# Designed miniproteins, single chains, continued (2), part 66

Each design is a single chain, and the fold is of that chain. pLDDT is the mean over its residues in the fold that is shown.

## One batch from the design tools (miniprotein)

Design m6428
Fold by ESMFold2-Fast:
Structure m6428 (fold): chain A 75 residues (1-75)
Amino acid sequence: MLSEEEKLEAVERAIRDAERLLEEGVADPEERRLLEELIEEGRRYLEEKSEEALRRALEVADRLHRLRLEREALR
């Protein structure tokens, strides 16, 4: 489906989005932790280019996405 270059670009975009959210100010410590983990695992994928690193980044992204949706629904 996606080329390796397209996957790298998608991960880079996810890292930029996470960095932007942290810069805008995230008060929830769990959300901040997941954003930091997403950046770390995403950068690891960019360095290693391994499928295992990609899967870890995607797992963190999924958890963060679900948490943000839950927090938005409660606000």
Scores: mean pLDDT 77

Design m6429
Fold by ESMFold2-Fast:
Structure m6429 (fold): chain A 65 residues (1-65)
Amino acid sequence: SAAAKQKELEEKLEELERKATLAVIQGDLDSAKEYLEEGIKAAEEYGDEESVKRLRRGIENLDKL
């Protein structure tokens, strides 16, 4: 169902964002961006435009560091 796919996407994005945060703490900005880019691809495949916008903003914030 659409609800089950949305939950699966949400859980995947939460894991990727957690991994990105840990990478930032370790000073590995390249890995952090890769995790966020992977999240963008997953959100795009589902058609979740709001998650795509949020994750792109995350990458922009990393570029300001």
Scores: mean pLDDT 85

Design m6430
Fold by ESMFold2-Fast:
Structure m6430 (fold): chain A 65 residues (1-65)
Amino acid sequence: DDEDLARLEAELERAVKEGDILSAYTVIVSAAMLLVAARNAGDEETAARYQELLDRGIEAVKALE
């Protein structure tokens, strides 16, 4: 739900600020799992939000490497 999305977004922001690449990877994995769940439920709006979070997480990991 929106609360899970907000929590993961906050975790990604913290991981980037702290240079915590492992936490950034954890956000990517969680976002990918929730994206699949939203797609399976037919919730295209929620799926799009998790896709954006996943993309942002991948870019953050690339910047931290």
Scores: mean pLDDT 83

Design m6431
Fold by ESMFold2-Fast:
Order: C-alpha cells, then structure tokens, then sequence
Structure m6431 (fold): chain A 74 residues (1-74)
C-alpha cells in the first residue's frame, strides 16, 4: 500500500477508528515522512475536531516531527 493510498484512506475516513488506523499504518510504513504524517493528522483533526483520540494522535505526530527537527540541527 502506497503513501498516497493511505493518505486517501485518511481523507475518506467516515469514522474516527478508520482514520486513526490509516494514520497508524502511515506512521508504521513512513515514520520519517513527517510532512505526510502531519498532513494526515491535520485532515483527521479537521474531520473529527471533537475526538480526543484524534487530537492525541496529531500531538504525537507533531512531537515526533519536532524531535526529528531538533536532532537534525543539534
């Protein structure tokens, strides 16, 4: 399954569970593609703004991206 297929699955997610599963698969298969992971997390937050699970997943992606950026410059 390609990154674009998983991202499209995030965009087409009808439930929080479906969206989170697609995001988790993206994180497992493309752990260093922070631009892709951040885009997927943002889509989920826009689709499910009331979901605490989606907010937590988006925060984890943001923290991972920040940690990678810090390690890259330090």
Amino acid sequence: MSAEELLERVRNAKTVEEGLKALEELRERFPDDFELLEEAAEILVEKFPESEKVREAALEVAVDALEAAVKRVT
Scores: mean pLDDT 80

Design m6432
Fold by ESMFold2-Fast:
Structure m6432 (fold): chain A 60 residues (1-60)
Amino acid sequence: SITDDIVESLEEKAEELKESNPEIAELIRKAIPEIRKSSLEEQGKLAEELNLKMLEIYEK
């Protein structure tokens, strides 16, 4: 499903960043359960918000 694809992508991203950017990895890990229980419309919005938060941390 689209939800499973989104979650899988996020889990992969969190694993990639676990050592180099643990702060971002933790944000992604915490967002996954919220995305899983949200509607498809809300999932898209949450994914965009997460992306913006990750950019903020990267720009530090």
Scores: mean pLDDT 77

Design m6433
Fold by ESMFold2-Fast:
Structure m6433 (fold): chain A 98 residues (1-98)
Amino acid sequence: SPLDALAADVARVSPEEHRKRVIELTKKAAEAYKAGNRSQAAAYFTAAMLEISLLDLAGRYDEAVKAANEAAKIFEEAGDTEMASVFKRIADRLAAKA
């Protein structure tokens, strides 16, 4: 499908670059959360989740686990324990596939 072709094309971007995108999007989500902008926080969170999903699709569980753990730490430091818990569960799930 056109969506599968797009996903495959995006997966050709380096796993390290996807991990960097997760970290930057997570930082933006945490700052939006601290500012009380819940809709913006949700948008950045969703984008970070998509980047991790692209690493999962590419079979790069090592970088996906690192990205999810770094995201969890950023949310924990921001006081967003719910989002931190979500990313910890993602890291655990991905580590099981490694």
Scores: mean pLDDT 81

Design m6434
Fold by ESMFold2-Fast:
Structure m6434 (fold): chain A 89 residues (1-89)
Amino acid sequence: MYGVGVGVGPKATVVVLVDEQGNILSIEEVKDLTEGLNKGLKLAEEYGASGVAIANEEGRVVMLIGDGDSELAKKAARIAAEIAKELSE
């Protein structure tokens, strides 16, 4: 199964897709959380992930949409938050 995560930084939002081994397959910067959620849900549907995890500016998973309570989704969200933080500086 695949994992999809959205990370929110101070000035950037990022969507990350990971494979079953936790390898990054895609990274996309988006305008805001709404675009991140829309992109993340489309990737989850396309790749057969059951949901999306969202991490905040501190790298904490704060929201699970659908069945986003997978370790892969949470890993993707934490990676996305780290990238979003770097893009915000």
Scores: mean pLDDT 81

Design m6435
Fold by ESMFold2-Fast:
Structure m6435 (fold): chain A 73 residues (1-73)
Amino acid sequence: LPAALSPEAQAALQEVIAAHKAGDRDAFNVAVVRLEKAIGDDPAQLRAAADSLEAAGYTELANAFRHKADSLA
């Protein structure tokens, strides 16, 4: 597998999942921005985050992250 998510990216990803489960749209949007900043332009981390997002049911966000990763490769 490609390199695992950084601790910062892992924390932000868990915040995204938790906010969605809580139905907190504002917290969800803040967590997504934090996740994007933690990952930056690392294609391996973008793909790892996309896989986790898709598993959690966020297909649109997962596809956006994969598209960005593919554009950087």
Scores: mean pLDDT 78

Design m6436
Fold by ESMFold2-Fast:
Structure m6436 (fold): chain A 86 residues (1-86)
Amino acid sequence: ALEELIAGLERLANTYTSPEQLDAAIAELRRLGFSDEVLAGVRAQVEALGVPVSEVLDTLIEALRAFPAMDPEGQAVLSRLFGLPL
């Protein structure tokens, strides 16, 4: 469920705070159902741009919290991007 994804991301943001933990964070995101596109984006934000893992995860949490209020087209795009079930 959406609430389970948000709770999972909140736990990851508190657990994986260093660049050394990036691979473990990405493995957990994959278990939560995130697409390879999202996982590649998370890696690029941390490794190429130096964004803290927790800040990237906060961005994903904000997108998920906005999801129920999106129009059907926006929901479909985000579901596809994130790898969420239809």
Scores: mean pLDDT 75

Design m6437
Fold by ESMFold2-Fast:
Structure m6437 (fold): chain A 59 residues (1-59)
Amino acid sequence: SADEYEAIRAEMDARARAAGLSPAEQAELHAAFQAAVDAGASPEELRALVEERLAALLA
């Protein structure tokens, strides 16, 4: 649902800010998230994507 997607995106944005990601890294994370949404990813798949992408950016 749209509300569930918005909640996941908001949590992703909050975590990215808390982690001190740059504007460029935040934009990359947003682009990956939107591409997954456009491809029909489920909320569970989006949560997994956020975890994987944040882990990669923080390594």
Scores: mean pLDDT 84

Design m6438
Fold by ESMFold2-Fast:
Structure m6438 (fold): chain A 63 residues (1-63)
Amino acid sequence: SEEAIEKFKEWLVNVYGVSEEEADRIAKLIKENKIDEAARLLVELTGLSYEQAKAVVEKIKKE
């Protein structure tokens, strides 16, 4: 949902210091169902493992 995506962007900015521009890039990839690309970008920006990042992205997509 749009609300889940907005909360996800806030989490990235507040917890990981990701810029709003980078958070928007991940959100766009999720909306376009580019799950692997979104997960890889999330790894680069947060340092999460690929498995953790993919789980986060899939959770946001399902909400």
Scores: mean pLDDT 83

Design m6439
Fold by ESMFold2-Fast:
Structure m6439 (fold): chain A 89 residues (1-89)
Amino acid sequence: MNEEDVKEEFKKTLQEIYRYPEPVAEEIIKIMEKNGVSIEELKEIVEKLNSKDPEKRKEGGKFIQSVLTKMTPEESARLTELTREYIAK
């Protein structure tokens, strides 16, 4: 699996599990890359989130949350704006 395939799977996983719109999922990927998450770590998260084991899914979600807590104020504001724009009824 190459880098682009891992990012695409991660984007689809975020859209399926968390129901994030595509622009929100793409922004999360950018934030994770800027915070030093490797392609190998993204692949591990994708495998955990797509696991049939709820405990592994929980581990994947906790990892994402831990990275998102390292966001800059600008990244947090952008993610919030995208979420409001694409999820607002």
Scores: mean pLDDT 78

Design m6440
Fold by ESMFold2-Fast:
Structure m6440 (fold): chain A 75 residues (1-75)
Amino acid sequence: MEEIEKLKEEAERLLKEAEEAARKGDNQTAMELVRKAWELYEKAAELLRKEGKPTEATRLLIEAMERAGRIQEIM
């Protein structure tokens, strides 16, 4: 559980940094940070599936995709 929360927290931090980079016009950094955040969300989702929580894993990835899409709109 704590490992999943740590991954989510780190991914959220990266998305915040990506949004800031996008707002400054640093689209390359924003894209790289979004990619790293997505990898962490996928790891968290994998762990949720192993815990027998596939619905929670799916919800997490949908939420992550929506947030990444908003950053893409800023770019």
Scores: mean pLDDT 83

Design m6441
Fold by ESMFold2-Fast:
Structure m6441 (fold): chain A 69 residues (1-69)
Amino acid sequence: APTPEELEKEINLAMARMMLSVIKLELERGKLDVEEAKKMLKKARELAKDDPELMEEVKELEKRVEEAE
């Protein structure tokens, strides 16, 4: 069975993925609040720091949000 620490890590990664998905959807719909997106990206970066694949998605999305300004 997963440990409490492993479960917390999984929850953090799931939260990061959800935040990135929301930002991607808002970008696609042209409804992006850039300031809110930047706040979510900062939090997602902290939550995803131990996952290299998610960190790459965060970096890509940070660039896309910057380009949307």
Scores: mean pLDDT 81

Design m6443
Fold by ESMFold2-Fast:
Structure m6443 (fold): chain A 72 residues (1-72)
Amino acid sequence: MEEVEKEIERFRKVARETALKLVDQGKYEEARKLIEKAREMIEKARELVNQGKYDEALKVAREGIEFAEKEL
């Protein structure tokens, strides 16, 4: 549980930092889409936690981090 919350927090932080870098590069639409998708994935991960599916929630958070990092 705590490990899943830490990965969700890390995903939120990485997505925010990546979006700010995209804005700095003039990629406003890409930054907006990244934030929107990150929000949806974070909500999905939280729902999986509520269902006791911690491994699936961890996978979603980690895939989100990789997705956000690749947008740079």
Scores: mean pLDDT 82

Design m6445
Fold by ESMFold2-Fast:
Structure m6445 (fold): chain A 58 residues (1-58)
Amino acid sequence: GACVKKAIEVGDKEKLKLEELYKKLKSQGINLSTDQAEKLALEAVDSAESELKKCKSS
């Protein structure tokens, strides 16, 4: 439904932001640990889930 599409769009946007962040950090010689990368990925998932819940509760 429309709510699922909105959640996917939020997830895709956050994924692109993470990819750009990783590229910037790598170019500056900063390597994120696996734990740090997982935390950022979970935050992106949480953002998508929040949008889905908000849309479904409206």
Scores: mean pLDDT 77

Design m6446
Fold by ESMFold2-Fast:
Structure m6446 (fold): chain A 64 residues (1-64)
Amino acid sequence: MEREIEEALIIMGAAVQKLMVENDPSSKEEAIRELERLLREAEEKGLEEAAEFVREALREIEEK
């Protein structure tokens, strides 16, 4: 399997974990910061599908 796909799946999995945080302000702020870090990592590595997934995850958590 290509390393690029493996790296994308790892980033996506981490983003899913952040979406599962409790609806309290502190946990939400921490999850947003971690998702922003994951997005930056995906963009730096050129992982377009992972970057799109993390952007959607950021949108979802901010609306909760």
Scores: mean pLDDT 74

Design m6447
Fold by ESMFold2-Fast:
Structure m6447 (fold): chain A 80 residues (1-80)
Amino acid sequence: MDWTDPALAEALEKAAERAESIGDYFTAGNAYHLAGRAYLALGDRQKAAESYRKMADAFEKAGDTEKANQARKLAEEAES
């Protein structure tokens, strides 16, 4: 898996959106986490932060407050 491939980042976002559309928030959160990492590898810190914020929302909806808090920290780090 090449984290510097922009097609990978887009595919991970679409996978997360698909998971959200069917109510699979845990899978969506994991996919947004991977999308954020892919965007960081590409140097796109703004898109990485956006993906991590979506990760936080997805994990809150899944009931995983610990992962949601981790996602919020990752978003802050990406924007700094």
Scores: mean pLDDT 84

Design m6448
Fold by ESMFold2-Fast:
Structure m6448 (fold): chain A 83 residues (1-83)
Amino acid sequence: MLELRAAMVEIQLALAKILIKKGKYEEAAETLERAAREAESLGTPLAKEAAEYARKAAEAAREGDAEKALEYIDKAVELLNKL
């Protein structure tokens, strides 16, 4: 169950990455905030850290900083893959 829920969060992070590459920064930020809440609900320290990176990515996306947003998304995915 935890692995499946983590995979669903990773799908949301992948969608956010696509939205950022399309210049849809606000939609990406909303998707990242939702992914962060779901990651936090997994209840593990790694998932909580992934949620923090997803929130940082959302902030970077709203600022129009695509490079930072993508870096933070990649870090969140890396942490979730360790679950």
Scores: mean pLDDT 85

Design m6449
Fold by ESMFold2-Fast:
Structure m6449 (fold): chain A 87 residues (1-87)
Amino acid sequence: AMKDVTVIARFRLPADTSPEEVVEKVKEALEKAGAEIKDISYLTFPGADGELEVIVFIDAKVSDPQALEEALRKVEGVEDVRVIEKK
């Protein structure tokens, strides 16, 4: 059965990176992992040393939360991924 999950993924990238490109790569990874995306939002922060920090928040349905976490950890610039199953 599909599970409702909230995903929080943190990215650290060069300052010239488009946050929208990061979001699109995340969507591609989710769809490739068989996740049904319900909502996606993001926040951007100036990082230290001329970098861009992006935090992506995703509400999705997925059959395998572990496979979803693995897919997201393969996205370039990822630092941390948390997958939280909803009650």
Scores: mean pLDDT 82

Design m6450
Fold by ESMFold2-Fast:
Structure m6450 (fold): chain A 69 residues (1-69)
Amino acid sequence: SDEEAARRAAEAAKAGDAAAAQRYVSELLGKPVSREAGLGGGIAAAYELEAGGTDETAARGPVQAAEKG
């Protein structure tokens, strides 16, 4: 699910695993993303989860970052 992919991307980004973060963000968006976008998306998902958001809110992190950037 998108929520699962966002959670895994967040964990990978927090661990500094750029390749895993890229993989999971690509899965979440349904398309290939750069390593930089993968890390950024994973960090955004981690921030939402740490802020007490739901898995659904975490999945929206990468989308909101794209809307504000």
Scores: mean pLDDT 68

Design m6451
Fold by ESMFold2-Fast:
Structure m6451 (fold): chain A 59 residues (1-59)
Amino acid sequence: GIVEALVAEVEKALATRDLATGREAAANAVQMARDLGASEEEVAELERRIEELLRAAEA
């Protein structure tokens, strides 16, 4: 689904680039989900999963 695909892109950015690029990818993913017509529930789930990934990357 949209959420899974966008989470995978953010994971890849964090794994292969720096944290700043990962944060940029995260912001772009949320905007892309909205542009693709994702529901508020899907956007909230995407933001929650991205926040977990960013916290793990900062640890």
Scores: mean pLDDT 80

Design m6452
Fold by ESMFold2-Fast:
Structure m6452 (fold): chain A 72 residues (1-72)
Amino acid sequence: LTPEQVAEAAARVAEIHDDDLAYRATVKILLQAGLSKEEAEKLAKETVDIVRQKGPEEARRFLEEKIRELLA
């Protein structure tokens, strides 16, 4: 998957109403994309926070940039 596809999927699941489920689902997607557990957990927390505060498109853009850095 491309960084764009991973970011889109992760931002979408981060919209789940239950914060714990949103976090856990986002971590799973990031792990499947090849991020380490520590990286996936950190980015998942930041993504859920951004989705709650600014919405999923802003979270997607944030994730796309971070995933490109980490998977390069």
Scores: mean pLDDT 84

Design m6453
Fold by ESMFold2-Fast:
Structure m6453 (fold): chain A 105 residues (1-105)
Amino acid sequence: MTELEKLELEFNAALNELIRAVDDPSATEEQIRELGEKLVEALKKIVELDPERKDFYVDRVVQALAAIARRHPEREDFVRELLKKIAEIFGVDPETLLARFEAAR
């Protein structure tokens, strides 16, 4: 397995773990927050190794977060907080990222 393939699996696993946790009524706010931070860390690692596909990875997260907000409106504040953190880390305008999120939901 290449390092990129390993990071792609870790990124996909982190994204799927967050989706499963928000769909689980027994999951705590702390668990969901920790999984959000894990996703941001995985996203940062894969973008550092594969910067040419940065927009692809960011858009994939935006689409997943939009789907979460549609199914779980009570999670909108968490989703918006996570998007702001992603925008800050990657030097993206928060308004641009939030506009993509709104268009996707």
Scores: mean pLDDT 84

Design m6454
Fold by ESMFold2-Fast:
Structure m6454 (fold): chain A 72 residues (1-72)
Amino acid sequence: MLEAEQLLALGRMYYSIGLLLKSKGDYEGAIESYKKAIELFRKAEALGDPEAKEHLKEAEEKLKEAEKKLKE
């Protein structure tokens, strides 16, 4: 299994991809990327990474924004 630091880094990568896709109007792609980031941040938090909780909250907020835009 990946170490907490690797999970956090992968989560940040998917979060950044989600932001990029959202900026292009690809809300479906953004949602998928944010969901992957959330999964990775949850795993990092479970392994004791102190930064994971903050990143998880940010990713969950961005997911809700993207889902709202997709419905409009």
Scores: mean pLDDT 83

Design m6455
Fold by ESMFold2-Fast:
Parts: structure tokens; sequence; C-alpha cells
Structure m6455 (fold): chain A 74 residues (1-74)
């Protein structure tokens, strides 16, 4: 079950990167919420799981940076 949760975190991290690259803030937030629900199922000292979780956590911020920039003021 832990292994399944880690696999799901990896898949969410990949989806989070895709959403961030597309500037899809809402999709990135949804992916991050799904990752948060999986974290209680993995060991707190699992570095791999923490890495995947941190990728999903960063995705909404990256997506916002892409989506909210229209043009800089001169």
Amino acid sequence: DVEKAKQQLKELAEQGVAAASAGDVEKAKEIYEQAEKLMPKVPKDDEEAQMWYNVTKGAPHAARHIATTSRPVA
C-alpha cells in the first residue's frame, strides 16, 4: 500500500509538472491536493516520496507565474 501511494505520488508529480508548464493553476492545485491526501500513507522520512510531494507543492506556484504574466509595465 505504501508502494502504491508512492507510485501515485510520482504520477501526480509528473501531472503537476505538465499542468505547471501549461499555466493551468486550477489543475496544479487539484494535483497538489491529491498529493496531500496521499502523504499520510507514506513514511515521513521517505526522501523519494517527499521529493515527489515537493514537486506537486511547487506546481501551482509555477503555473501562476506562467498564467498571470500578461506583459510587464515599462
Scores: mean pLDDT 76

Design m6456
Fold by ESMFold2-Fast:
Structure m6456 (fold): chain A 91 residues (1-91)
Amino acid sequence: MVEVEVSSSYSLEKNIATGSARLTTESGEEVEVEVVIDVKTRRVLLPPTSPSQEQVDIHGPDLLTDLSLLAVEAAQAAAEKLLQKIAEENK
């Protein structure tokens, strides 16, 4: 079976949120997409990484698009949590 792992983190000091989606195959091969967004502007600082043509040929472009979407959603969720924490501290 293949497994997809989605993770997110945020940095209050840097005002960024990071999201990643990683696919691990039964053979232990990993395909990872990572995105970083600015929490204040919600701007993407590092777009989803574009894997090599070899990985696209093996896994297909649709899989990489789906992993990119999961990474972006994870980063946005982390940014929202950080913004909520900042808002609570200002009340």
Scores: mean pLDDT 68

Design m6457
Fold by ESMFold2-Fast:
Order: sequence, then C-alpha cells, then structure tokens
Structure m6457 (fold): chain A 57 residues (1-57)
Amino acid sequence: MLVKALHDFPKTGPDTLAVRPGDILEVLEEVDDEWWRVKSLATGEEGLVPKSLLEPI
C-alpha cells in the first residue's frame, strides 16, 4: 500500500524513519496500532513512522 506523509517527522531513534510532508512511502508492516514500518520510494530507506502522519494514496 502506498501512503503520503502529511507532516514532518524527525528521526527520533535508530529504528525510525525521518519523513517530510508529501513523501511517498510503501507500507511494509503494520507493527502495532500506532506504528507502521514503511519504505521511502525516493531513498529506499526503511523505518517506523506513526500511522497518524500517513494518508493512503
């Protein structure tokens, strides 16, 4: 599933991914009800992002 970042999210830990508004990401895993593991289509980097910041495309 492709999603778009709605807000800026800084890298807060070694397992998180920094995103900017408008970044397009692929959802790899719904880790829990708050965090999704995603892959940046621009950079190929993977990490955890709060799902509340993501909008399905």
Scores: mean pLDDT 83

Design m6458
Fold by ESMFold2-Fast:
Structure m6458 (fold): chain A 56 residues (1-56)
Amino acid sequence: SMEDQLKLIENIKKNAEKIAEGGELYKRIALKEIDEVASGELREEAVKLVEEAVNK
């Protein structure tokens, strides 16, 4: 649902530092969860947030 997609994005933002510290493993786990919950533009936004967190 849209509500679940928005909650996922908010959780990614709150956990950005943990994703960055976890590196490739946390990135893969996060991307898998995004694919299961989000689609379209919200999926693209969520993926971009994870990539930005890891590449900082």
Scores: mean pLDDT 76

Design m6459
Fold by ESMFold2-Fast:
Structure m6459 (fold): chain A 56 residues (1-56)
Amino acid sequence: SANLKAAAKEAQKIEDEGVRRAIEGQEEEASRETRERVKKLAKEYGVSVSQIQKAS
């Protein structure tokens, strides 16, 4: 669906930013924040995290 594609694109951006922060030495904090932001995004779009991962 359009909502799933939009959620997947935003989730990918969040994950890319998390990886960048982890490389800069904030691995634990970046990993935690990324996971929480993706879960919140999934809820807002009415999809599951696993659906976003499959769409990516």
Scores: mean pLDDT 77

Design m6460
Fold by ESMFold2-Fast:
Structure m6460 (fold): chain A 65 residues (1-65)
Amino acid sequence: MSGAEVVEKYGEELEKIARKLVLEEGLSVHEAAVKALREMKEKLLKEGKFDEAEALEKGIEEMEG
């Protein structure tokens, strides 16, 4: 599973988290998106979804360069 596939799978939830971060923390859209990905990774790790968490980490790396 690629990072892009996990981002697409959780896209709606990630968008919701990112929107909340913009409104509550005043982050830029890009900063909120990256932070939302990191929060989702932590959630997946806590749920034992290690493969999806690893794929999401790769997605974060792709977005940051």
Scores: mean pLDDT 77

Design m6461
Fold by ESMFold2-Fast:
Structure m6461 (fold): chain A 65 residues (1-65)
Amino acid sequence: SMIEEILKDALINLLGLSEEEADNLIEKMKSKDEKEREAAKKFLIEKMHQTEEEAEEIIEKIQNS
């Protein structure tokens, strides 16, 4: 979707993710599985140097798109 494209561009440009990494992360954020969402959150915190609050905000934004 267009919203996913915009968020993907933000992940690449703001967090330095590759295109494949951004796609995989977005899929995990959209997951109904809490474990997958938790994995996405940890990825943002540990690998992309995001705070817990920033990671949760990004996930919430993706889930509401």
Scores: mean pLDDT 77

Design m6462
Fold by ESMFold2-Fast:
Parts: structure tokens; C-alpha cells; sequence
Structure m6462 (fold): chain A 64 residues (1-64)
């Protein structure tokens, strides 16, 4: 199993939970970490998912 991809997936799931809790700053931090790991793993779909989550969190802040 790809360890980097698995850790990135875990961080992305944690970021979604932070969004549900209204902790948008923590969600953005976790999504950025997941993005870095997906990039290292070459997971193009994971990169897209992390970026989409960051956009959703930014919209919640009212930036986008």
C-alpha cells in the first residue's frame, strides 16, 4: 500500500471533519499537508480533491 497516499487520505478526511465543525483554519492547514503528500505520491486525483476542499474552506471564510 502507498504510505504517502494513505496518510494524505487520512489528512483530507480530518480536514473535512474540521470544516463540519466550523474550524476552517485547521481544515486549510490539514488540506495543505494532504496536498503536499498527494503531490509527492503523484496522485493527481488526490491533488484535485485537496484543492477543492481548500476552495470550499475559503468560501466558508468569505474569501471566495
Amino acid sequence: MDELRREAERLLEEAYEKIKQGNLSEALKLARRALDLFLQAGDEEGVRRAVDLMIDAARGIGVL
Scores: mean pLDDT 79

Design m6463
Fold by ESMFold2-Fast:
Structure m6463 (fold): chain A 65 residues (1-65)
Amino acid sequence: MVSQKEIDEAMADIYVGLGNLLASKGDYKGAAEMYEKAARILEEAGNYEKAEEYKEKAEEYAKKA
């Protein structure tokens, strides 16, 4: 069975994928929201390095919106 951390990281990957898709379509506000959700999940999972990466990406895309 996968660990709760692996489940949370997989969920974060889904939000990252949605953020990438929205960004590719020019929906920077939607992309920022998805990256922020991914960052929160990664932080709760203890993956602080990736959480910080996606938090910064969310802030960058929010500025472009």
Scores: mean pLDDT 82

Design m6464
Fold by ESMFold2-Fast:
Structure m6464 (fold): chain A 55 residues (1-55)
Amino acid sequence: EKSALEKELEQALKEATDPLQRASLRTLLLSLTLPSSSPEVKRAIAELARLEQEQ
């Protein structure tokens, strides 16, 4: 049901300890499963952008 890429991203997200890396992986995973207009994707992109500004 999940693509090989989705499984790899989920595993990478579980292993990632850096907040910026986790936000990037989560945003990418959501973008594969949800449309870009989704509030979940928009919130993930906003959080990633915020972390990039702070880090």
Scores: mean pLDDT 74

Design m6465
Fold by ESMFold2-Fast:
Structure m6465 (fold): chain A 101 residues (1-101)
Amino acid sequence: RPRSLDEILSEFEARLSSSDLAVVKQALNEFLAFLESTETFSDLTIELIIRLLEILAEAIKRETDPEIKKALEEALERALSLLRKVDDPRLQAAVERIEAL
């Protein structure tokens, strides 16, 4: 079944809010694999990536478990590193905004 953008975003936020490190790591691994496999950046793909980055950044701010917070922070650093190579002004603006947080 095709998933809507809202379903993808809601599910990602819910998984990152889990107290189970394995659930969080699985969600992060799927996100990073998506970024690494993305060769064509459509407007919808760029919007999805920006919204997923914002959800990840907010999850880091709310997380109180040190091991989960470290996993979230390491995934964000990896995602930002991958996205800095993409020549798109919207993605670069989002990367710069999140790095300033």
Scores: mean pLDDT 83

